# Ledger of designs, part 71: designed miniproteins, single chains, continued (5)

Each design is a single chain, and the fold is of that chain. pLDDT is the mean over its residues in the fold that is shown.

## One batch from the design tools (miniprotein)

Design m18616
Fold by ESMFold2-Fast:
Structure m18616 (fold): chain A 92 residues (1-92)
Amino acid sequence: MTAEEREKQLEELKKLAEKAREEAKRWAEEGTLEERLAELEKRLEELAKKIEELEKQLEKEPSEELKKELEELKKEGVELAGLANALQELLA
């Protein structure tokens, strides 16, 4: 399970990197590449804060709905981090 999850994450990161390269080319022509990266970084900070708040709520009142929401937010964070890393590499 853990090995398969890790392999799926790597494959998703590859797909995100390839998609990011296509979008980055378009944004570079528009002159918005750095602005897009800044927006992604801000989104990651907002997600981290929401995850922390949900974790605190789960400690006080366990809920399967909150657990599911927390896992979805964590997954979104991984995807956005992968995209931000790909854009950072292109900017370098």
Scores: mean pLDDT 73

Design m18617
Fold by ESMFold2-Fast:
Structure m18617 (fold): chain A 58 residues (1-58)
Amino acid sequence: MDYEAEIKEYKEKIEKDPNDAIAWYNLGVALEKAGKKEEAKKYFEKAVELDPNFELAK
């Protein structure tokens, strides 16, 4: 329930600014924390789509 509330918050942030690659990344991190590694990967992929330099950052 706590992780679900956080995920909702980040989703709303993305709706406000869908071009913010950092928001997509943060949602991915929240999903990993919730144990949803596979779903987190798709959000990381979205972050890279928005900002290709993100892929290079480690």
Scores: mean pLDDT 74

Design m18618
Fold by ESMFold2-Fast:
Structure m18618 (fold): chain A 58 residues (1-58)
Amino acid sequence: GAAEAERLAEEANRLGVLAVIKGNEEALKLSQEAARLAEQGKLEEARRLIDETKRLLE
């Protein structure tokens, strides 16, 4: 639903900020794509990219 889409977009935005701080350009691109997918209601795809972004930032 809309609340889940908002939460995923927020998480993607936070990961994007962390990616900038860490200088990880690949993670930044994935976080931006995840936010876009969440805005489109593609929640499953957004979750996958959020998980991938988290792995890159670990």
Scores: mean pLDDT 85

Design m18619
Fold by ESMFold2-Fast:
Structure m18619 (fold): chain A 64 residues (1-64)
Amino acid sequence: MKRLLAVALEDQPGVPGVLLALRKGERVEILKVYSNGFALARSLATGEVGLVGLDYLEIVGEAP
């Protein structure tokens, strides 16, 4: 499966080792989508990896 690019629609507070800290408008690379409404994503700004709620994201394309 190709990796997806997404933009944060709202701020998400970070939880170390669990949730990725995001600000509205930040771009992420989606690494894996889970069936429970979460994705494992990498911040393109910070390089940090964590879980993000799918309702916080707008898919904007596929990563090259």
Scores: mean pLDDT 77

Design m18620
Fold by ESMFold2-Fast:
Order: sequence, then structure tokens, then C-alpha cells
Structure m18620 (fold): chain A 111 residues (1-111)
Amino acid sequence: MEEEIRKLGEEAVEAAKKGDYEKAIKYAKEALELAKKSKDARSALIAADKILEASEIALKQGDIEAARELAEIALEAARLAMELAGDDKELLLRAIGLELRAIGLIIEAEL
């Protein structure tokens, strides 16, 4: 499941690089849903990280709406990772970092 989530996240990034934001968002949503089914903090963290990368690419390319939607999906994945982290302080801190990055991207896209 972790490898499938990583692949979907990589496909979201590649779609964003090509300006195919509809595919980027589709792959991002599929990665998030698979992360939810996995109930694994590391899988959710991988999803959040890759979807955030796709969001940052969309923002740099000037697609504010796609960047915002991707950042919102990444925020949900980061929060899932935080909830699933349990006593893993390192993973929890990484997830908090991704949550803060996602919030920053959402705010920047709303400006």
C-alpha cells in the first residue's frame, strides 16, 4: 500500500509539472483515499509530501485554484498522519511540518 501511494503521489507531481491539474487532483485524491484505507501514518505522510509538491508546482505555474485544492488534500493527508503517528515523535513532527506548509499554501492561494 505504501508503494502504491508513493506511485500515485509521483503521478500527481508529474501531472502538475505538465500542467494537467485535473489529473494531478485525481491522483492526489486517490492517494489520500488509499492512505485512509492503509491506517498507516507513514503512508499518509508520503501522500501529504507528494501532494504538497504538486500544489507548489501548480502555484509556481500560476494555477491558484489547482494549487489551493491540492494543498487542501495535502492538509487532510498531513492531519491523518498526525492522528496515526501515535508515540512516533519524529513522524509526528514531520506531519506537523507538512500541515504548516499546506496551511501556508492555502493562505497564499487565497491572497
Scores: mean pLDDT 88

Design m18621
Fold by ESMFold2-Fast:
Structure m18621 (fold): chain A 68 residues (1-68)
Amino acid sequence: KEKGLQAVVEATRLLLSLPDPPPEAIDALVEAYITGNYKEGLRKTAEAAERAGLRDVAEQIRKLADSL
């Protein structure tokens, strides 16, 4: 639980460091927080970032998901 929440917080920091974070990635993070399905939610967040062309950020978020 705590490790999952920390991973979601870290992914949020990564996205909010961007000048224009993709709304669909933020929505996936919010869903992860609400449902407690952190690994799946972070995977979906990485997919949304990848679709937005943010490959480096998507890779970092995917590694966070894989660590869970």
Scores: mean pLDDT 79

Design m18622
Fold by ESMFold2-Fast:
Structure m18622 (fold): chain A 75 residues (1-75)
Amino acid sequence: AIDIATASEEELRAAGLSGGTKFVRKAIARAFDVNRDGKFDEATREAIIAFQRANGLAADGRIDDATIAAVLAGR
């Protein structure tokens, strides 16, 4: 797991957060942080996969441009 608040761009990309800006990736990771522990962990990835399935996206648990667009369009 990585700390959402302190993670570098390289750490975010390695964890599958590649779309948008660093700020947007962190904001979305935090929104899916169901445990509210500030970490991008398994529970966070499962929440992203569930969202992706509900929106007809590839359910890979990665925060790519398509996933970011779907999150922002819904809010």
Scores: mean pLDDT 74

Design m18623
Fold by ESMFold2-Fast:
Structure m18623 (fold): chain A 56 residues (1-56)
Amino acid sequence: SMSIIEELKRIKEILETEKDPVVRRIAIKEAKKLIEKADPNHPIVQETKELIKKLE
């Protein structure tokens, strides 16, 4: 089973490479769900939040 942090790393890679706005929107929604369950102080959580802000 993948940890929440490993799952967030995977979604972050998708957000960095994906150009389709529909796929990005879905990935952002999934990332936000995982962030709610994760340690807010974790570097990957902080990096993913910053990336989402840039894409929104």
Scores: mean pLDDT 83

Design m18625
Fold by ESMFold2-Fast:
Structure m18625 (fold): chain A 78 residues (1-78)
Amino acid sequence: AEEEELAELEEELLAFMEPYREKAKEAAAAGDEAKAKEILKEGLREGVRLLAERLRELGREEEAARVEAEAERALAAW
């Protein structure tokens, strides 16, 4: 089912992003907000690549393109 595939993808993405979130928290705790932002931006960039690739494998091309466009805007604004 579509919902089942989406749930698995979400779990995979969260696990993939965990190391980036951990490193960002450590940087923020040390007072280095700029470093924390860069780590999160890197994680978002990599996570979006993974998500878009998996969406394309599932035949969801429009959604993959939308996610990439939204991520580009978010990274540019952040």
Scores: mean pLDDT 78

Design m18626
Fold by ESMFold2-Fast:
Structure m18626 (fold): chain A 113 residues (1-113)
Amino acid sequence: SMEELIKEILSLIKNEAIKKLLERGIEVFKDKITEEELKELKEKIEKAKNDLEIAKIVGEFIASLLGDKELEEGIKELLKNAENLNEALQIIGLVIDLREKGYSPEEIKEQLV
């Protein structure tokens, strides 16, 4: 089930900040998330070697749910260039904060660029 997959994924994440961002992302995008996307997310997290890689995977997953390919690719580029966990968390956190406030993909692009 979707709920069981979500619980399994969250249990794989030891870093509390990443876990909370993923929980918020799932809640904001719940109507856009498929079981297949969650299975792919789980497989990627299981293969990750450190918290920075997990944060990048989580961020790329959230970016894919925004429904704007230019914004998705822009966020993925920012995440690929993130040198440390704090930088990745700031990028992901800003995207979620803006989406929770009802900002459109275009408005989110203006805040990130």
Scores: mean pLDDT 88

Design m18627
Fold by ESMFold2-Fast:
Structure m18627 (fold): chain A 61 residues (1-61)
Amino acid sequence: MTTREVTLNSEADVDALLASLTIDPEMREPLRDGLVAALPLTLRLELDGDRLQGFEVLRAP
């Protein structure tokens, strides 16, 4: 398992992140909606290769 930090400032940043990850289609839309609503934010992602295992919302600016 690998961790990465990403900062998301726009809906386009959210879409680009989700496009780079393997996520179940049924989870993709709820996750996108939640992240867009929380912008701007910094996330710590937990990955197994390109598969999203989990994430944590870090302090937003």
Scores: mean pLDDT 77

Design m18628
Fold by ESMFold2-Fast:
Structure m18628 (fold): chain A 65 residues (1-65)
Amino acid sequence: SAEEAYQKGLELEAQGRLREAAVQYDKAILLDPTYQAALDNYKAVAEQLGDEAGVEKADLVGAAA
């Protein structure tokens, strides 16, 4: 589920595994594009990684939902 992917992302982020956390948040967003917490955390992690494309993706998904 989207929530399970989001929870896995939180666990990975807590471990400092930001790229792996982003993958899980992206999975949550694919399952539920309206999942605001996953969108917010994906964008925050993408910003920490310097991933401009990831930041834009989060903004586009959030705007479309």
Scores: mean pLDDT 81

Design m18629
Fold by ESMFold2-Fast:
Structure m18629 (fold): chain A 76 residues (1-76)
Amino acid sequence: SAEAAARRAEAAALVAEGERLASQKRYDEAIAKYEEAIRVDPDYAEAWQRLAEVLRAKGRFDEAEAARARARALAA
């Protein structure tokens, strides 16, 4: 639907902003952007994958593995 396409586009823009923040090692701000993307579109596997990468960078390994598992399930 047009609404689903709009939600995916919004989530993708939030993921892009999160990636920019992560590249600057602003990991807490990047996590906030990825979590916002997941709230907008919880089926967006890329948002879960990016969240997992930053959580791992912060040493939050259990949360990172949970996010990675979710991304993998959505991409299957």
Scores: mean pLDDT 91

Design m18630
Fold by ESMFold2-Fast:
Structure m18630 (fold): chain A 67 residues (1-67)
Amino acid sequence: SKEEKIEKVLETLEKVGVQVVTGRISKEEAIKKLEELGLSRKDAEEALNAALNGDSEKAKEIIEKAL
């Protein structure tokens, strides 16, 4: 369902966000992982930037509008 897809993207965003902050993966690699889940590059980048800035509400809104 759309709701299950949104939840999976949000869980992936949290995981890749932590990996970017800890230096385990690049921001570019995190964006590519989000694109694999159906986000455009722009939406993936904006959602990741919102999450990295601690704006969880904005990240969720971007994902919900993108999917």
Scores: mean pLDDT 85

Design m18631
Fold by ESMFold2-Fast:
Structure m18631 (fold): chain A 61 residues (1-61)
Amino acid sequence: MSEEERVAELLARLQDWQDAHYAATGRYPSVEEQLAKARELGRELDIPEEVLERILEGIRL
């Protein structure tokens, strides 16, 4: 699996998690919760730290 494929999978799983959270609670996760979940998914998918930090910066915006 390429790095691009792993990044796409991380973003898809993050979106699914956010949608499930909203469906369950009526609220989107906080930025802090989103960052924590993105880091968890990055570890599971073996995303390089450099690539993961770029994704985390996007979430902070």
Scores: mean pLDDT 82

Design m18632
Fold by ESMFold2-Fast:
Structure m18632 (fold): chain A 68 residues (1-68)
Amino acid sequence: APTPEQLEAEVLLAFAYMILGLAKSAGVDEETLKKMEELVDEIQRAADAGDVETARRKLEELIKLFNE
């Protein structure tokens, strides 16, 4: 079974994919979308490692970018 940390990181990753999907549907500009995709990739790597702190920090960066 996955660890609690892995489960939390996977939940954060799921939110990241949802935000990216919303951004794509909303027609966010190509430059911002690329930056968002890079952040989602970093969150995926953190989730794969069970690194909740990195996943959370990168998700916060993604949310900030989406709001700007």
Scores: mean pLDDT 83

Design m18633
Fold by ESMFold2-Fast:
Structure m18633 (fold): chain A 74 residues (1-74)
Amino acid sequence: EKEKIEKEREEKLEKLKEEAAKNQKKILEELEKHIEEAVHVSAGELAKEILEEVPEIDEKVLEALEKAIEVAKK
């Protein structure tokens, strides 16, 4: 019966990965907006929160988050 448990766990992981990818896109859009509005501190805080909470961040999103953190440090 372990096969049934493994299948259910795999389905849940796939669903979480899809949700994470979808959230990353929305978060990236919000982050770009904050940077454009020169809200550097807010952008940096948001970027740090995303890095900690979202597993398997897309490389493109990761670059945007790192840029926001760097801008916020100034």
Scores: mean pLDDT 63

Design m18634
Fold by ESMFold2-Fast:
Structure m18634 (fold): chain A 82 residues (1-82)
Amino acid sequence: MSPREKRTAAQLAAVKLLEEAGDEPVPLEELVDAVAERTGVSRELAREAVDQLVAAGVARRERVGDTELVRLVPPEEIVPPG
């Protein structure tokens, strides 16, 4: 797979994993590990894929105490950056 295909596959896997988690946010490191295992990409590429989803507004990072959590932005809450 090309680097672009690997990143796209990682992004799709991250979205699917977050959808399967539903209303529960997923710890960033756990999500990255799961994406890497599911797609065969490196953890670093999986993390970059998650970061791109957050940058695109598809996912949101939340800090609860010292833990970084990631959740999908529901369609009803998707506000395009102005």
Scores: mean pLDDT 76

Design m18635
Fold by ESMFold2-Fast:
Structure m18635 (fold): chain A 92 residues (1-92)
Amino acid sequence: KKAEELLKKLEEALDKMGQAIRDKNYDEAVKYAEEAIKLAREFEKASGIDVSALINALEQAREAAKNGDFYEADVYLALALIALSIAKKTLE
């Protein structure tokens, strides 16, 4: 199903975002956060699952990355991963 494909792409984008944050490559972190937000919105449309918490966490992580705030970006990425885990269990 399209929802499962979008979920896999979301997981890949979040993994790349996490690596960019660890590398302090904030431009890449912002890029992958924006990709993840787009994929999350597409997943919501395809699945009907509310991912507002995921999108909010990703938006906060993107702003933290834009400001070069490593700790805040990492915290919001962790919240995004928790929200994605909940959405994944709802889909299963």
Scores: mean pLDDT 85

Design m18636
Fold by ESMFold2-Fast:
Structure m18636 (fold): chain A 63 residues (1-63)
Amino acid sequence: MEKLEKEGEKARKEGDYEKATELFKKAAELAKKEYDEGKIDVTTAVSYELRAIGAEIDLELAK
């Protein structure tokens, strides 16, 4: 999760919004799985979900 989030943030800073969106979505999916397994709390899982949504909004605005 953290590695995917870091790579997504780097892609976003480089203007690669499509790649950033893909990476943040993968991080959010992994965070949801970790939450279902009891490894992370709901606040952490929601944080990853919100980052993925933010990346999608950035991609739409870049069109």
Scores: mean pLDDT 78

Design m18637
Fold by ESMFold2-Fast:
Structure m18637 (fold): chain A 91 residues (1-91)
Amino acid sequence: MELEKEQLRALAYMAAGVAKIMIKNGKAEEAAEFMVEFAEKLVEEAEELGDEGTIRELAERLRELAELAEKVDKEAAEKLREAAERVEERA
């Protein structure tokens, strides 16, 4: 499936929104696993399209999720921070 930059950005926002709800409902570990896998796939698509904006936005969403997760699950927060750093390196 071929994705346009607008679709990639929308997917990043939607995924982050779902993860935020999961973290607030005590599913921080599941949210971290979901976001790490999602981020890897989205970054590959964004790189192919030359969409650095989506990559930077994704990194920012991951950092926000890590801060939220730190209050309930430090391991999940660390996984999200590591994902954000890896995403930023590819922008």
Scores: mean pLDDT 81

Design m18638
Fold by ESMFold2-Fast:
Parts: sequence; C-alpha cells; structure tokens
Structure m18638 (fold): chain A 112 residues (1-112)
Amino acid sequence: MKFRIIRVESADKEAVRKLFEKMIEDLEKNGELYDLTPPAGLSEEERRALFREKAKEVYGIELPEDARVTVETADSLEEAIKKLREVMREAGLSDETIERAIKAFKELLEKA
C-alpha cells in the first residue's frame, strides 16, 4: 500500500497548527478524513491555491499566501507514521496530539 502525506509549511505556524488540529479532531470523531491532497502534476502555485481553497471550505482555516504544500509518498505504514510525526512536529503540535493522530490514523487504515 502506498501512502500520501501532506506537508504544509508557512511563516504563520499558528494557522498550520490549527489546520492539523481540526483534521485530527475530524479523524478521531468520524473515523474518516477529507482528502485535501492535491492531484499529481500540478504546479507549486496551483497546488497551493487548491489546498488553501479546500482548507477554507472544509475546515474554515485561511492559510496565508506563503503556504507551501508538498505531497510525500511512503511505501509502508512505518514510513508513513514517521513522516506524519515529522510533519506534525514541524507544524508545532504537541507530542500528545501527535500520538492521538497516529492512533486514529492506524485505526482508519486497519478498517480500509
């Protein structure tokens, strides 16, 4: 199974953190996650614009114009979890919140 991990980087760390917190809450409550992942083959500008639009539409979070969106792939669950921890730590999430997200993500994948 291949996994797609979204990395979001911005000077506005609070906006990025709030987005991840809302995504984690949605995953924990509903056992599902809206696919905010941009299609492959888009330019960096197109990827940014589409991701910002969906983040605002789905979660009500306005990401700043400097927000950089990167999609990373992982070939194993262990690699995906490692990348998720790195992404969430860079977004300023607490270790407690990160471990909650990892648990919910594992439960989602076991049901798929």
Scores: mean pLDDT 77

Design m18639
Fold by ESMFold2-Fast:
Structure m18639 (fold): chain A 73 residues (1-73)
Amino acid sequence: DAEKLIKKGEEAKAAGDNEKAALYYAKAADIYEQQGDYDRALELQLEALRLAGAPEHAIEVARADLEAKRAAA
């Protein structure tokens, strides 16, 4: 369940484990993307990338990909 993964991500973030939080948010984003909720998937994927320390370019690429999928849906 995506909601349970978000809760695990919040718990990991509160504990200072940004890598673990990023993993849970990324998994939740994948579930929302599969459900066609691209807005929620984008929000969670960008948060996961930021928590994982991804470079700005990678974040922009991920945003563009999900925005394109939303426009096509």
Scores: mean pLDDT 81

Design m18640
Fold by ESMFold2-Fast:
Structure m18640 (fold): chain A 61 residues (1-61)
Amino acid sequence: SGLELASLAGKAAAEGNGEEAAKLGREAFQMGGGPYEVAEKAGKEKNGTKAGAAASVGAQS
């Protein structure tokens, strides 16, 4: 499910929904761990675009 949350975070970021992307990036880390660590940090910084992008990269790693 971390992979699914990461995919949704990337989609939200692409749609300009930074708040949703930040939330989903943090949730991806809670479910998937290490690959989404950057997404969690970006989400805590309220940088939804960075959180979504980092979650997408983690999912592809």
Scores: mean pLDDT 72

Design m18642
Fold by ESMFold2-Fast:
Structure m18642 (fold): chain A 61 residues (1-61)
Amino acid sequence: AEELKELIKKLGGASDELAERVVRLFEEGRYDLAGALLILEQGLSNEQVQEVVRLAEELGL
C-alpha cells in the first residue's frame, strides 16, 4: 500500500489525499475507476497508469 501511494505521488505529483483514494480503489478491486482517476485528476499517461496497476497487482490488491 505505501509503495503504491509513493509511486502515484512520484509519477503525477498527487496529494496524499488523492493517492490514498486511488490506493483504496485498488484495494476495493475498482481498477478501472482507479485508472480513470489517475488520468483525469493527475494527467498520467496510459503507460504510467499501467506501471501503477502492475505494482498494485504485485502487492495483491
Scores: mean pLDDT 80

Design m18643
Fold by ESMFold2-Fast:
Structure m18643 (fold): chain A 61 residues (1-61)
Amino acid sequence: SNLEKGKKLLEEGKPLEAMGYFAQAVIDDPNNKEAYRLMAEAAEKAGLPDIAEVWRQKAEA
């Protein structure tokens, strides 16, 4: 799945690439809160803290 591919990229230290897969996972299932949380984590690791905060808030909604 896109979620699993993103997780593997995040483990490999490729957070920007992981964000692409997590974004697709959100499109595939907009109610998947784990995908929003992982998007926030990937954005944080990519050095995008403001973007990470937005996705973290979406995960809580």
Scores: mean pLDDT 84

Design m18644
Fold by ESMFold2-Fast:
Structure m18644 (fold): chain A 55 residues (1-55)
Amino acid sequence: RAVSLEVAANILRIAAEFTESMEAKSEEEREELRKIAEEDREASERLLEEAKRLE
């Protein structure tokens, strides 16, 4: 069954927040984690928009 897009969006948001809270061993690693968190937040917003159209 299709999982609610809202649930998937919330998971991505939580993942982004967790990624931001992680301790980086180097500045390059910290920048990569920030980039990943931003991508997850954007994906979350797009899923919420789709959920609004479908649900």
Scores: mean pLDDT 75

Design m18645
Fold by ESMFold2-Fast:
Structure m18645 (fold): chain A 62 residues (1-62)
Amino acid sequence: MTGEEAANMAKDLQLEASKAAEEGDIDKAIKYLEKISDLAKSLGDEDFANFVEDSIDAAKTS
């Protein structure tokens, strides 16, 4: 997977997570965020993975 392909996948997953969160479907939002976190970890982007994990924690609370 190229960095550009990974970035596009992450963007699509972020949009789906945002939609799920806006609808109050927290479980679905967390599922998409977990996929983004896994993708970031696979690419060695620890800063982005940490950001996504923080977003997962926020989604669980809100």
Scores: mean pLDDT 76

Design m18646
Fold by ESMFold2-Fast:
Structure m18646 (fold): chain A 55 residues (1-55)
Amino acid sequence: GAAVLRRVAEADSGLTDAEVDALLTASDEQIRALGRRYGLSPAALRSLAAALRAE
């Protein structure tokens, strides 16, 4: 479920609960900025956002 996916994302990425919520409505540029901040792939963040929306 979404709650499990959010916990895994937070643990793996260091993202806060608020940042995971922001990811659901984030633009492509905001996703790139977040990726630079945490050393994460923008493609991985986009995939996570899509998975969270699909639930």
Scores: mean pLDDT 72

Design m18647
Fold by ESMFold2-Fast:
Parts: C-alpha cells; structure tokens; sequence
Structure m18647 (fold): chain A 70 residues (1-70)
C-alpha cells in the first residue's frame, strides 16, 4: 500500500505540472498495486475530475477506465 500511495503522490505532481500522460501512468501503477484501496480509488477519481475540468477529456477517460478495470 505504501508503494501505491507513492504512485498516487507522483500522479498528483505530474497533474500539477500539466503532464497528464505521466499522471495516468502513475495512477495505473497505484491501482495495479492496490485495486481495492479506497484512498487509491478515491484519489484516482479526483484526478479524473481535475483532468476533465482542465479540458483533458482523453486523460479523464483513461483514468475512469482504469477504475472500471481495477
């Protein structure tokens, strides 16, 4: 779970930097490590909402797809 939380933090940093592809990759790694962790899933949902608000619909769709597949 610690590794998954580190990936969530890296995804948040990438998102803040405007690096949506890197954010999606870290979110994917977090969900692979902890697919049922409420904190990980909740964080990825927030990342998807932020991406949508920034007009990054492809990134938001990718993040939601990861949640559906985890």
Amino acid sequence: SEEAIRHVHEASRALAAGDYDTAVEHAKRALELAPDDPLVRGSVRLLARYAEQQGKTDAAEALRKLLDEA
Scores: mean pLDDT 84

Design m18648
Fold by ESMFold2-Fast:
Structure m18648 (fold): chain A 77 residues (1-77)
Amino acid sequence: MSPEVEAALARLEREAKRAIAEAEKLGNEEAVKEIREVAERTVRAMREAAAAGDDAAAVAAAERGIREIREIVERAR
């Protein structure tokens, strides 16, 4: 993968891990499940875009996934 896509993937993984830890501390099992599902869908979308040679689409997918994960955490509070 390109350095840009690798950086975006690493950022998504860090955000997801942080969000899961926060949702677990809140005792919100539904939020933990939603965050995992969003992270998995986003990684899949990023891999598909990267395989098609569309690094911009892969980075954009990561940005959308991170925003969705943040919204889930905000709702869980």
Scores: mean pLDDT 86

Design m18649
Fold by ESMFold2-Fast:
Structure m18649 (fold): chain A 63 residues (1-63)
Amino acid sequence: MTPRDLVEEALEYLKKGDYERAIELLNQLEAQGIPLAGEAAYYLYQGRKEEAKKLLEEALKQL
């Protein structure tokens, strides 16, 4: 499973409204060396869903 696959899966959980699973995946990505995933998780903790989504879409362009 590539980092890109995990980011795409996290975006799908966000669309579904499953924020707990999205945050779990983002924390795993941060532990694997993707700092943008940690920032996205932080935005989700604050309820800033659109900002988290934009950050993940930017991460996909770089991966």
Scores: mean pLDDT 80

Design m18650
Fold by ESMFold2-Fast:
Structure m18650 (fold): chain A 58 residues (1-58)
Amino acid sequence: GHLAEAARLLGISVETARRLRELLEQGLPEDVLVALLMREGGLSRETARRAVRLLRAG
């Protein structure tokens, strides 16, 4: 997958993108990951949802 590309498109750090991929691989549900991104990353709900979906695809 293109972690650096996904991070750039979403405006997040590559380190954040890598952590999210690992959490997705551990089977955490999308809603939990979205909530974490909003609370810890300060991202909007829309951006957090896009981040999770892009990282799942790549």
Scores: mean pLDDT 73

Design m18651
Fold by ESMFold2-Fast:
Structure m18651 (fold): chain A 56 residues (1-56)
Amino acid sequence: SSKKKQAEQHLNLGKEAFKKGDYETAIAHYKKALQLDPNNSEAVKNLGKTIDELLK
């Protein structure tokens, strides 16, 4: 579906932001991916990992 493709795009943008150390931007993109595809396990895992990094 188009929503699933948009979720994949946001997941990839979140991963790029995470690699740059931009954790706030990464969180925003992972949240958007989950709004579009709530069962995206990779987005859930990457969101949790990013929040853990932000809290250090």
Scores: mean pLDDT 87

Design m18652
Fold by ESMFold2-Fast:
Structure m18652 (fold): chain A 80 residues (1-80)
Amino acid sequence: SIKEKTRELVLEEASLSVQAILLFEQKKVYEKKAKDPSLSEEEKKKALEEAKKLDEELEEVLKKSEEIAKEVEKLIEQLR
């Protein structure tokens, strides 16, 4: 039913929000590591590459969250 589908999408959106927070925090750890003057240039480069991957994953999660929010809005509109 539309109600069940809406509940599933709302729960998925909540899950994506948690994932976005975790990815953002992990990204910040690698960004700090990339700026650490005690690390080798190779270690800093690897940290930058990991931060970039996490940034790309975060962007995908945020985009998917926006798409789900739009789907929820459309389902609510159909119930009117």
Scores: mean pLDDT 84

Design m18653
Fold by ESMFold2-Fast:
Structure m18653 (fold): chain A 67 residues (1-67)
Amino acid sequence: TAEDYLARGEELYAQGRYEEAAKYYLAALSLDPNYAEAWRNLGRALEALGKLEEAARFYALADQLEA
């Protein structure tokens, strides 16, 4: 499920495996593109990878989906 992919991504993020975490967050979003938490976590992983502009866009998208 989308939630299973999110959970696996969070485990990888906790291990510092940010690129792999991002792949799992994208997999969650492929199943549920309105999954605001997955967009937020994807932003966080991209921020850890130094992709600050992309992270900011996905944080904004998550905020829009929750409002």
Scores: mean pLDDT 86

